# Designed miniproteins, single chains: the designs that were tried, part 59

Each design is a single chain, and the fold is of that chain. pLDDT is the mean over its residues in the fold that is shown.

## One batch from the design tools (miniprotein)

Design m2029
Fold by ESMFold2-Fast:
Structure m2029 (fold): chain A 70 residues (1-70)
Amino acid sequence: TVEEVAARLREALAAEGLSDEEVRAAAERIVRLSELTGLPAEELVALLVAGDAEGLLARLSEEQRERLAA
């Protein structure tokens, strides 16, 4: 859920000093990406925290990549 993703982001990004509102907005975006791509939200958080955008794209099917591009 959004709250679970927000908790993971707070843990991973504690040093960044993000507000609760900023964390919630990021969590909502990740949950929407999870719904569009079919990837687990925790996997998306791990890839984003690692800065591995290329790895994220590699995990998506052709159809899922097209849905993100639309």
Scores: mean pLDDT 67

Design m2030
Fold by ESMFold2-Fast:
Structure m2030 (fold): chain A 76 residues (1-76)
Amino acid sequence: SEEEIARLKAEVDELVRKASEALAQGNLPETARYFRQAAEAYERLANVPGLSPEEAARWRDKAEQARQAAENLEAV
């Protein structure tokens, strides 16, 4: 639904903003947590029914990028 897509997009935007703020403060564990939550929200966006394959792939790519960012921070 439009409402679900809008909600998930707002959720992702907020999580990415919080990750950036935590990173600026040097809080690596909190940054990793927000990137993991963002990855989950991007995955939910990718699974919304009715998306084109191209749109779904875009959200999956963003989910993978966020997941990689979290893993890299957790490896420190």
Scores: mean pLDDT 86

Design m2031
Fold by ESMFold2-Fast:
Structure m2031 (fold): chain A 68 residues (1-68)
Amino acid sequence: MEIETEAEGTEEQIDAIVEALRSLPDAKVEVKETERVNADGSLERIREVTVEYDGVRHRFRLRARRPL
């Protein structure tokens, strides 16, 4: 079974979520971080977190909004 979840938040909120997911016991956690420069010069960071637990794969796409 695969479940996908998308969320947006502040850098601090996204960091807290990623740390919580990484701390899950007996789960296989993979984190992929992508940086994108927008047309206005702002930097956007996206964390894609894959959590596998008890035969379930859950993918989180977490976006942190950074002001100019």
Scores: mean pLDDT 75

Design m2032
Fold by ESMFold2-Fast:
Structure m2032 (fold): chain A 97 residues (1-97)
Amino acid sequence: MLKEKVLEAHEELLKLLLERGEITEEQAELSLKNLKETLEKANEEELKKLLELGEAQLLLLRFLEGADPEEIREEARKNLSPELQKELEEALEELEK
């Protein structure tokens, strides 16, 4: 279940990056392969960290696609650790300049 959530979050991230033209299909396939290999070796704490990182990156991409910054901040507070919430806030402040 947790591995499936990490995989789904990163697949969604790769799909958005492909749609934006920021990566190639070959790069997406390589990233997905590397992720699957990482998931086989990861413990529960590492899986939780990978899920949070994937969610944080998805929130940043949604912001770049025109999502409301307040909505992004609310979702971050719900899903991310305090450390990642701070990193996301710093990134949002930089992008709002």
Scores: mean pLDDT 79

Design m2033
Fold by ESMFold2-Fast:
Order: structure tokens, then C-alpha cells, then sequence
Structure m2033 (fold): chain A 63 residues (1-63)
């Protein structure tokens, strides 16, 4: 059983611009990953090209 972390991703430039965020991999994502339970399969998570404002919160959720 996996932990409850949800990753919110902008897949469009217009959505990212509306939220004032840039398309990139964020260090906060790495910190969220480090908090996941041991044995979590990270291949089910997409961390490429995702965007966050300075005030954004990152939560990773497994299937």
C-alpha cells in the first residue's frame, strides 16, 4: 500500500501561464518523492516538464 501524495501537472502552456508557473522539474518534487513509503514504484509518476509557482504545494499520489 502506498502513501497519499498527489502531483498536479500543467500539460499546457496556457494553463501554466494562467497559474504563473514555469515548465520544469522542481526540487520540491524530489523532496516529495523522498517522503514516499519505501518500495514505492516511481515509474507510475511523471515528473518531467512540470510547473510550480513559488507558492505552489506539491503532493504525489500513486495509483
Amino acid sequence: VYGDYEIYVSSSASEARELGIELRRDDRVEKVIAGLPPGTDLSDLDFGGHVYSPSATVVAKLK
Scores: mean pLDDT 40

Design m2034
Fold by ESMFold2-Fast:
Structure m2034 (fold): chain A 103 residues (1-103)
Amino acid sequence: MEEKVKEVIEELRKDPVLEEYADFIEKVNKEVGPKVALLVAAHIYERLGKKEKAEELREIVKETEEKVLELARKILDLYTKLLLGDTSAEKELEKLIEEVKKL
């Protein structure tokens, strides 16, 4: 999500009328994170009549949330297997934790 926030900020900064919105989105990203920053950007685009861009940003947030929930469920399942003595799950658990850290 951080890469998409940077793309949105750069796009908005190309229009001098929208620079203040870009600065606000950057501040939101630094203080509360990329998910809220993209949702704020989607709301700004919707108010500017750019509904397709607003929908794109909302879909990215939703897809990332769904992916985080799927990874969390897999981590819980693998951790349960480890607690029951299945040590083969340890390497898969480590890989999934690294994937979550990249989100």
Scores: mean pLDDT 79

Design m2035
Fold by ESMFold2-Fast:
Structure m2035 (fold): chain A 76 residues (1-76)
Amino acid sequence: SEEEEKKEKEIEKTFKELDVDGDGVITKEELRAYLESLAPDIEVSDEEIDELMKILDIDGDGVVTLEELREIRLKA
C-alpha cells in the first residue's frame, strides 16, 4: 500500500542517517545515538536499547541490518 511504501522510504532514510560508516549495518551505539537525537532532553536507558537490539538483531550478529529495521517499523 501507499502507506507501507512511505514507511519503507522513511526506514531507508533513517538507516542511511544511522549508517555513518556506510557498512550497511547499524551498531547498538549508532541506534542509541539516533534515538537520543530525536529526544535530546531524554536519555535512552541501557535496558530500553538492549530490548530493542534483541528484537532487531534476528541473526544474533550484534548489529542491525536494513531488513531487520524494516520488519520492526512496518509492524509498529
Scores: mean pLDDT 67

Design m2036
Fold by ESMFold2-Fast:
Structure m2036 (fold): chain A 73 residues (1-73)
Amino acid sequence: PTPEQLRREGEDAARAAIGSAELAKKSKDPQVAENLIVAGYLHAATARALGLDDLAEEVRKKINEVEEQLKKR
């Protein structure tokens, strides 16, 4: 793949990670919320694997914050 394709895929993965975290925060089902948090971390890992380390770390921190909020519910 080209560097531009890898960057696009990494940015898409980062967006998916954020989307999963936002859905988890809004979910009323604890099992669904947990699955969405796991999916978010996997998407963040994909962004890192594609070379977007700073963005991946930023979204991982965002997911961790949501996970901590869910633990308090």
Scores: mean pLDDT 83

Design m2037
Fold by ESMFold2-Fast:
Structure m2037 (fold): chain A 88 residues (1-88)
Amino acid sequence: MEQAIAEAEEAAKILGLKPEERERVLKLVEEATRAAEDSEDPEKSREALLNLGEVLIILLEAYDEKEPTEEIKAQLEKARQRLAELKA
């Protein structure tokens, strides 16, 4: 869980977001992570993490369309692989 927040923070830095935008993204990730952690149902916790992963992919795809870079494409591929492993 701490790792997911750290990775989201690193992604926000790579995307070159302004401090306010970075904080908004981190808050969204924290709220989704907290919802998954507070769930007494492991299935709901897993679903929350899957939804968070999909949101991250959508965000990275939108950014890639606006400013395509090798780093963003690598981050997007990495996120897709992690989401696929979580679904397996």
Scores: mean pLDDT 67

Design m2038
Fold by ESMFold2-Fast:
Structure m2038 (fold): chain A 55 residues (1-55)
Amino acid sequence: SLSLEEFVALMREEVERRAREENLSPRQVAAQRGSVDALEAYARAQGVTEATLLR
């Protein structure tokens, strides 16, 4: 399984890739980045170190 750090990195790369390919607005990109950041913060607060429990 992926570590939380690896999973979050992949999620961030996917957001950036989709932003370029789908021409997302800056607001849409900011919202998706914010969601990933919030998920990471929440998971760390809950002591989650492996991405398996988040998928």
Scores: mean pLDDT 76

Design m2039
Fold by ESMFold2-Fast:
Structure m2039 (fold): chain A 65 residues (1-65)
Amino acid sequence: MKEIDGAVYLIALAVASTIGDVELSVEDGKLVITIRSEDEELKKKLLEIAEKFKEYTGDAEIRVE
């Protein structure tokens, strides 16, 4: 169940990356999630998704621009 939840959050972040609201990169073997949105409500939602992904996986860094 935790694995499925983590995958769902990762898919949501990957979809957001295709429209430019999120950038996904790898630094020092760690996934870095950069949130880039001018919509404060969307930015907050994406941050919550990124934090949930980190909570389930334990190995992601979150950045907000």
Scores: mean pLDDT 74

Design m2040
Fold by ESMFold2-Fast:
Structure m2040 (fold): chain A 67 residues (1-67)
Amino acid sequence: VKTEAEKVEVPLSDMEEVTVDGAPMLYSKTTGKYYAIRPGSASGGVLVGVHMDFKEGSAGVTHIGVA
């Protein structure tokens, strides 16, 4: 049995630009997560970010594509 990680495509209209600790980040209402945008990737409507858990500083890498 395989557990598949479903890719999450979040439209830009569902992303809100917020500032966390002076860093610009995108907050997704759909996933409830914060993503750091990378220069060059965001301009095409594709976000490549790091999922961060600001509760304890844990971090993961997430590729977010526009549907």
Scores: mean pLDDT 48

Design m2041
Fold by ESMFold2-Fast:
Structure m2041 (fold): chain A 66 residues (1-66)
Amino acid sequence: EIEKIVEEAIKEAKKNKDNAMKVNEIASRTGQEIARLLGLAAQASADAANAAAQPALIAAKKVLEA
């Protein structure tokens, strides 16, 4: 998704290459969107790791209590 966002931003910038203000606007908006997605990806990765650990912990507890 980040790669696609960068590719689209480059395409839009090329269409407006003679307008420095528009190019700067595209760069700013793209940077903010990438930062947002990186934050969401980091959170999703942490959530997935925590979820994966839960079944193993439950299984270990059952074995010890058997």
Scores: mean pLDDT 67

Design m2042
Fold by ESMFold2-Fast:
Structure m2042 (fold): chain A 81 residues (1-81)
Amino acid sequence: EMEELERRAREIVERVPEIEEHVQELIARMQPEAEKRKDDPDPVAAMEELLDRMRAWAEETHPEVAELIELQRRAAELRRA
């Protein structure tokens, strides 16, 4: 399963040569939101909300990045298993 997620992520990166720039743009856009929540009493829930927001923004501007975020979320679930 991890192997399949890695393969799909690699296919996206190969398909979109500007993917790294798009990811950096979304990370920069997320920085102020992360700063607002750094004192959150539940840092895991705060991080999950930030990932959901970033995915929503990516779906509107760079849907290929939104797919990478979803693959990363699934990989995290598998690592916890």
Scores: mean pLDDT 70

Design m2043
Fold by ESMFold2-Fast:
Structure m2043 (fold): chain A 77 residues (1-77)
Amino acid sequence: AEERLREAVRELARRYGASEEEIEEGIRRALELGKIVGLEELAELVERLAALSEEEALRLEEEELPKLGERAKEALA
């Protein structure tokens, strides 16, 4: 699960043109978020974002971010 998320974030960030330092930082933040909302579910979301056009990725993010926020609240309660 962690390795899958790490790979998905790395792929997305490289397509975006991120530096190696930015990729490492992004992976670190994604792993911390994944511990709260679910590593596999976050990996699936990032994989979808990496496969979509920029416009499609923004729409998916708008739909999924509120759900992740609710699950984070539940996990922290």
Scores: mean pLDDT 71

Design m2044
Fold by ESMFold2-Fast:
Structure m2044 (fold): chain A 90 residues (1-90)
Amino acid sequence: DEEGKRAVELGKKGLALGKAGDGKEGGRLAAQAGSLASKSTDKEAGVEGGKAALEAGMAAVKSSKTTEGVTSGTAGALSGIGAEIQAGGK
């Protein structure tokens, strides 16, 4: 469950950075959070991590003025959605 816990932590940090206007770094953390959420073996942690990655990714896309920030934010949001779906599938 370490991956899920770390995904939530990184997603929250990414969301805070995105809201503060650092969409590039926020997007990078969102992408990392989404990847970690997808690796979580715990359903609840995977869902929470996925939601955190999605929120951080959306904030990064809205605040970013760089292609890199938009790309990373989009990847984080999509990975977050995928992690939520994967965690719910059994």
Scores: mean pLDDT 76

Design m2045
Fold by ESMFold2-Fast:
Structure m2045 (fold): chain A 55 residues (1-55)
Amino acid sequence: ADPTLEQAVDAALRALQAHGVSVDRETLRKKLEELVKQGLTPAQAAVKVVNDALS
């Protein structure tokens, strides 16, 4: 497991929870993994997922 990816998942989950968005951790991890596979860093993937969910 990539500890940087897990930290990004934790950060994204906390940000979404702060805005009243409830998401499954496993679903969130899969979205971040897909973005990382496309060339984003874990931190960039977390920011993109949070922004997409709040738009």
Scores: mean pLDDT 82

Design m2046
Fold by ESMFold2-Fast:
Structure m2046 (fold): chain A 100 residues (1-100)
Amino acid sequence: SEEELLREGAELILKLAEKYFDPETVEGIRKEVEEALSEEDLEKRIARFTNLAGEILVDYFTKKNDLEKLKEYFAKGSKDLRENFRIDLEMLKKALEEDE
């Protein structure tokens, strides 16, 4: 379900953020996640999560100097919002799996 995917996305974003950012920044991201989850319009909610996931992924790969993953991420971009959200979830999972 879309709600289940959004919940999974929220958990993945926070897990990656906790590995990359300081506790104060993580709390800020947690608040943004909570605000996105409170969005009443499903399309806007998905868009907010897609934007948050993308920002976290770009920052993470940039910090790790992982140019190949950045290129892969940008190459997988789609015009379909739901497809982009699925791509972001896949990339978040891969980032977490490759980190010790």
Scores: mean pLDDT 77

Design m2047
Fold by ESMFold2-Fast:
Structure m2047 (fold): chain A 107 residues (1-107)
Amino acid sequence: SLKEELKKKIEEFKEKVLEELKNAKSMEEMRDIIETSATILLGSLSPDKAAELWTKLQERLAAAKSKEEMIEAFEEFVEEVTEEILKNATDEQIKAMIDSIDGFLKL
């Protein structure tokens, strides 16, 4: 099913980003990686939901005091995006997110 394919792609996306975060030399580099990666998922959401989830991510990143808290902020963001798209998205939006993740994974 599309939803099962999306879940697998989100897991692959998360694993790739977590590996990049592990290799980051600073919290600033982690923030840049998280912000860049977040745009891959947000592009498939409605503009209002994308803005809402981006703002929540920015607030969590600003509050983070450690690399571990930066990783937690990213994981919570991915969970919120996953819940939103599985509950409220059209099949077209789900396909768009799968395509965006596939493009990211080929980098």
Scores: mean pLDDT 88

Design m2048
Fold by ESMFold2-Fast:
Structure m2048 (fold): chain A 65 residues (1-65)
Amino acid sequence: SVESLKKQLLSIGLPEEEAEELAEKMEEKGIQVPLSNIDLSLPLEEVIKQIKEYIEKQEHIPLKK
């Protein structure tokens, strides 16, 4: 759900607006971003970039659960 994904993104320090937009995109595409793949020690802009790049990469791969 968008709410679950948004909560995950908020937990890593994303602002409400960015978390909502990315959560909606992730839900639409059926993508989950594992927090272990994100370097949280970087500036917020770089963290957001990593999440966007992960989503973009996953958009071109068949979803396997």
Scores: mean pLDDT 73

Design m2049
Fold by ESMFold2-Fast:
Structure m2049 (fold): chain A 100 residues (1-100)
Amino acid sequence: MTVEEIADALLAEALAAVATDDDPAGVLARGAAQLRAVAEQLRKYIEKDPSLTEEEKEAIKKGAEEMAEALKEHFGLDRELSAEELAEIAARLAEALEAA
């Protein structure tokens, strides 16, 4: 699966999940904001931003490892996704949710 295919599949699942919610637009907007924040944190980690503390780097690394494991299990991937791939998926999904 490509990054685009994973993002598209997650978008379809998110839209299905909110279909019965009283405020689907609000849920999607909050989800998009969270994904934008995740993409930004992963980008800083990848770029080795010197403003990140050792504690923040460890937290981002752990979060990325947990996301990679979850996506590998969910989609039956042969390998865990890299931090770069996770950042791209988060950014693409955020844009798609904002457009929905």
Scores: mean pLDDT 82

Design m2050
Fold by ESMFold2-Fast:
Structure m2050 (fold): chain A 73 residues (1-73)
Amino acid sequence: DERIRELEREARRTSRLLDDRNSDNKRTADTVIKSGANKGTADLIIDIGNILNKGLADRRDALIAETNRLRAE
């Protein structure tokens, strides 16, 4: 079904974007530690990144749920 395929493509794109942002946040935290900052600063970078990415994760989950609902009918 074309509708299901479109939702799957959007969910996949959203998942890739989320993965890229999580990888960037991890690299930033690692760079901060290597530059001599304390662990607390690196932990804050990760935590803030997770908060900012929550909306994107929620959207991905909603798209997957809608796709599963359409497949079940």
Scores: mean pLDDT 79

Design m2051
Fold by ESMFold2-Fast:
Structure m2051 (fold): chain A 103 residues (1-103)
Amino acid sequence: GVKSPSFAEAIKMIEDFLAKPLEERTSEEARELLIKLQGNALLAATAKDYVFMEHVYKLLEDIIENFDDEELRLMAAILGHTLSSIMGDKEKAKKYREIIKKL
């Protein structure tokens, strides 16, 4: 498997993606980014790294709001629910669960 990025590299990848205009962001790029970040996100959630998790949640929310790819949106919502549950954030976990039900 590909080596996971450092947390600093992961933040930069998220920032670079979100800095692009919507018309220049692809479902494939978003999917690849979620796959690459999954390990870092799980580690951050277990460590209660609120700073890193803020960047992850911004990415997940952007994907859910701005993409018409239902599978990608579902992937982001499921990841958001899992991560917020690990974090113990009951309100965010409920929000993502409600998004999953509507997809």
Scores: mean pLDDT 85

Design m2052
Fold by ESMFold2-Fast:
Structure m2052 (fold): chain A 100 residues (1-100)
Amino acid sequence: SAAPSIEELWEEIEKLIEEIKEKGSEEDRELAERAKELAEKALKDESLSEEQKRLLLEDVRNSLQALLDAEKEKASPLVRKVIRLSAEGTITLIETVLRR
């Protein structure tokens, strides 16, 4: 399978954010907004290669997808907490890298 393009990843991220805003918890919506700001920052960062931008956007997309899937599947509170902590950890790590 071909790797997704930056444009495809951004379109997927925007769609996931819209769905989380409609269906997600307040905590999931807050995390989605942080993810959006992070993805926009990565796209505008002239120090990052196109491949680095693609990998960062892919990690953001995967985190948002996991949050939305947990909501759609009506996952238990414990499972949702684990998924949210994993997504928050990924977003925080990328934020830390981009602040350097």
Scores: mean pLDDT 84

Design m2053
Fold by ESMFold2-Fast:
Structure m2053 (fold): chain A 75 residues (1-75)
Amino acid sequence: MSAEELEALARAALPDVVAEEAERSADGKTVRVTVEVARPEAVEPLRALYEAVAAGIQATHPEYRLEVTVRARPP
């Protein structure tokens, strides 16, 4: 899979996003994001998209950490 193809899959999965929560650590250096999706097939594309974002942040601002949890909502 290419990054471009993965972004296209993530965009297609956006209608399946049902909930998002964000939490910051006390020092403000760690951000935790939890995303719930209605369809299990949306989990992997969104996880990979967020991992790419986290890698970009880490490369530019090594003090910052982004932790992403993508979960499918139970049937």
Scores: mean pLDDT 68

Design m2054
Fold by ESMFold2-Fast:
Structure m2054 (fold): chain A 96 residues (1-96)
Amino acid sequence: SSIEKEVEYVLNEILSENPDLSEEEKERIRKIIEELLKKGYTPEELLKNKDFIVEAARGIFPVREKPDSELIKEIRKIALELDVEEGIELIKRAVL
C-alpha cells in the first residue's frame, strides 16, 4: 500500500538522524507514523515534527508555555495509547 512506502520513508529519515534508538523505540516510532498517516497527515508534516515523534516514543512530554499544535497533540496521544496497549498485552500474558 502507499502508506507502507510512506511509513518506510519517514521512519528511515528519523532513524538516520537517531542511530542510538532502541528496537522498542524504533517500533513505537513506526506505529506513531502509521497512525498519523492513516489520519491524513503527510510525510512532510511528520518530518517537520520528527523531534516530537522521537521525544514521544521515548516517553518525553515537556511542559510548554505555548499551546501544542494538533499534530503534536496527536503524536503524544498515540504514544500514550501505545503504552496502554503494551500494558494490556503484558497483563494478558500473565493471566494466560
Scores: mean pLDDT 77

Design m2055
Fold by ESMFold2-Fast:
Structure m2055 (fold): chain A 112 residues (1-112)
Amino acid sequence: DSLEELLKKIEESKKFAAEIGRELRLLLEPLDAGEKTLSELLGRDAATTSVKIEELTEEQLKKVIETIVKKAEEVGKRLGLSEERIRKLIITALSLLFRISEEEAEKLLEEY
């Protein structure tokens, strides 16, 4: 049962990351880091998809976070996920995308 719940959470995170990746393509295209980040986002699985926070301005970082939050809520609601589960997926997505800890991702989410 615990293993089945863990596998379901991993699958949900993968589906979430794929949906977020598609939306970020449109957002990141006009940004200074856009072409390199788009290549990383589009070229491989979510596990290899990353963007450096230092390559983004504060305004660009805010737009990326807002897009992830908005898309997470849309995708999460379509998948029938609770608000608590959606929040955890946002934290996981930010952690994976920016290669930071979940604690740092949660703090980043609180700032924006």
Scores: mean pLDDT 62

Design m2056
Fold by ESMFold2-Fast:
Structure m2056 (fold): chain A 96 residues (1-96)
Amino acid sequence: SKLREEAIEVVRAAIKLIRETAPNQPVAKEAIKVLEEALKKLETATTDEELIEALKKALEALVKLLKEGEMSREALLRLIGHVLRLIGLILEIELQ
C-alpha cells in the first residue's frame, strides 16, 4: 500500500531527525522507543485500523516531544512537518 509506505517513510524520517538533533533527552529517547514500536506495527499491519493505531501512537510521541523537548527552531519546524504529515495520512486512510 502506498499509504503504508508513506507512513513508514515519515516515521523513519522522524526517528532520524530526533537521533541527529536531540538524542540525549529522556523525552527524545522515549519518543524514539515509541516511534520504533509504531514502525514495527506499520510494517506488520494488515488492516486500516492497525495502520491508524500505529500512526496515532507515533503522533502522540511527537506531540509530547514538541511540548517537553529542547530542540532548535529548525528541528522543531521539521518535527511539526512530520506531525502534519502523520495527521494527513490518518485522514487519507479514514476517507478510504
Scores: mean pLDDT 86

Design m2057
Fold by ESMFold2-Fast:
Structure m2057 (fold): chain A 80 residues (1-80)
Amino acid sequence: ALEALREAARERGYAYYRQAALDAGLDDDTAEKQGELGGQWAVDTALGRNTGTLVPRTPREMALEAELRAEGAAALGAAA
């Protein structure tokens, strides 16, 4: 359960930040790096950690943070 949460959060953060970088006109290599950072941020966010590496600035990013925290809290409660 906890490993599945980490994997799901990583993929969700990766997909969001990679696509956001592509939508901003960044190249594929930069988009992949942004995706990797977003995936790591999403895992830490779901686990209730404050990484300080990414600051949500858009309503969509803030919504993603809130969703990841809520899903993480529910999954950790079920796994504990």
Scores: mean pLDDT 73

Design m2058
Fold by ESMFold2-Fast:
Parts: C-alpha cells; structure tokens; sequence
Structure m2058 (fold): chain A 72 residues (1-72)
C-alpha cells in the first residue's frame, strides 16, 4: 500500500527532524554521548526510509547525520 508507506515515511521524516534538533542541542551542551545517540537514530531512520523506497529522503538524512558527526 503506497499510501501507508508514504505516511510511515512522513512520520520517519518528523522523527529525523526531532533527532537532528536534539543532536544540535547536545553538541552545543558538550553532551557527546547524547549527540552520538541522536546521530545513530538519524542513521536508523535513513535505513528505514531506504527500505520504504524513499532513497532521496534517506540520502538527505544521512547527509545531516554525517555533518553532525563532524561537529562531535
């Protein structure tokens, strides 16, 4: 069901935004462990998006995770 997959992808996208914001906050606070957990969550979300066939979304999330990792 394409509609159900798209809704799951939207939910994953919102989770990615939340994880990215938390990662930025943790980096600014010097919470390396918290930032690493949030970055791992982003990578997990990217994998799930790729499994659902949303390759561009997965690549965008992976790019954000990589940029954040460079700041830790």
Amino acid sequence: NAMAKRRQAHELGLKAVSAAVRAVGNILEGDVEGAQRDIEELRSIAEKLRELGFTQGAEDVERIAKRLEELV
Scores: mean pLDDT 89

Design m2059
Fold by ESMFold2-Fast:
Structure m2059 (fold): chain A 60 residues (1-60)
Amino acid sequence: MMLSPEQAARAEAIAREIAAGAKSLEEVKQRLARYVAEHRDELSEAEISAIGARALELVR
C-alpha cells in the first residue's frame, strides 16, 4: 500500500503513540482496535494497515 509522505509520517506518529503506551502485544492490539473504531471515518484502509503494522513492529 502506498501512502503520501504526509500520511506515512502521520501513521508513524500514531503508531509510536500506541506502542509507547502499551505494556504488551495484546495491549497494542486493543489500543489499535480502539483507535480504529474511534477514527475509522477519518482513516483510509492504507493508513489503518500502516499504523497497525508499525505499532506491532515497535513493540518488540
Scores: mean pLDDT 78

Design m2060
Fold by ESMFold2-Fast:
Structure m2060 (fold): chain A 82 residues (1-82)
Amino acid sequence: MKKYLFVEGFSSEEEVIEAVEKEKPDALITTYNPKYPGQLLPVEALARRLGLPLIVVETDSLNPEKQLETIKEKVEGEIITK
């Protein structure tokens, strides 16, 4: 089973790096809201820096719990939260 680390748009870089070192995910997973396109750019940059694939799931919600529910419905694998 693939292991994904959920990264919220407001996550600090240090928190994500620590979670990656602890959990050793296969990829990062985040949500994209077309109303806030700039929110995705920091997560894309961090994924490139860490050398991890980034999976992007589109959602209309800015609520992290609802974003996570949407990810779990659309993606097969273990979803890790920090």
Scores: mean pLDDT 76

Design m2061
Fold by ESMFold2-Fast:
Structure m2061 (fold): chain A 73 residues (1-73)
Amino acid sequence: MAIREALAKLSPELRPEALEALRYVVDGQREKAYEVLDKLMEKATPEERMAILTLFREAERDPEGVRALLDEV
């Protein structure tokens, strides 16, 4: 799944923050989600930035599917 693959591309330090941002997206807390996203993008490599964007697009496109994945992790 695209989300699991994108998470695997992130460094261990960025994964907890990415998971937090995804929870904010699926809970409809967009303002908080974008605050965390901005901080992640400042720290991320170009490859990690692409992975983060993929995660956010999937969370906005399929919030219930992403919620199920987050509950599994």
Scores: mean pLDDT 78

Design m2062
Fold by ESMFold2-Fast:
Structure m2062 (fold): chain A 75 residues (1-75)
Amino acid sequence: PTTEEERQKQREVAEEIARLERERGLEAALDYLLEKAKDPDPAVRGGAGLALMRLHQRYGTPAVAAALEEVLALF
């Protein structure tokens, strides 16, 4: 992201995914994250990537491996 607005949008997407994880669990958060990772807006995709990194740090590789592999395939 090159602007503060784009950075803020990335944080908002990541926070929404974190909210889904808290309210509906990891699987629901990962499903939403994968949908956002395919978004045409680079800032939205960036937010999904940020959320994936945070979930990876919290749950470890086995829990997020499928989502990480799918996101990497999109790049």
Scores: mean pLDDT 78

Design m2063
Fold by ESMFold2-Fast:
Structure m2063 (fold): chain A 84 residues (1-84)
Amino acid sequence: AEENLKKGRELWKQGKLDEAIAYYRKALDEDPTNTEALVEYLRLLFLEGRGDEAVRVQVEWAKKAPNYKPEDDLADPRAFGVPV
């Protein structure tokens, strides 16, 4: 889980977005409660233009981690440097 997230971040830094997405997905499959991995995974999907897949992942993870709501983590986009 942790090692897959670290590998995903290194691949993202190298611009290997498809490989990074695969490792983030593995990290989330191993630890569905990892909200940081979820947020970064969604960001990668949006960067690749895979918004439909990102929405599906948000719904899927809200069910797997019912005490985590994707909107709660994204409720302040400024925390991630995103203008509202």
Scores: mean pLDDT 69

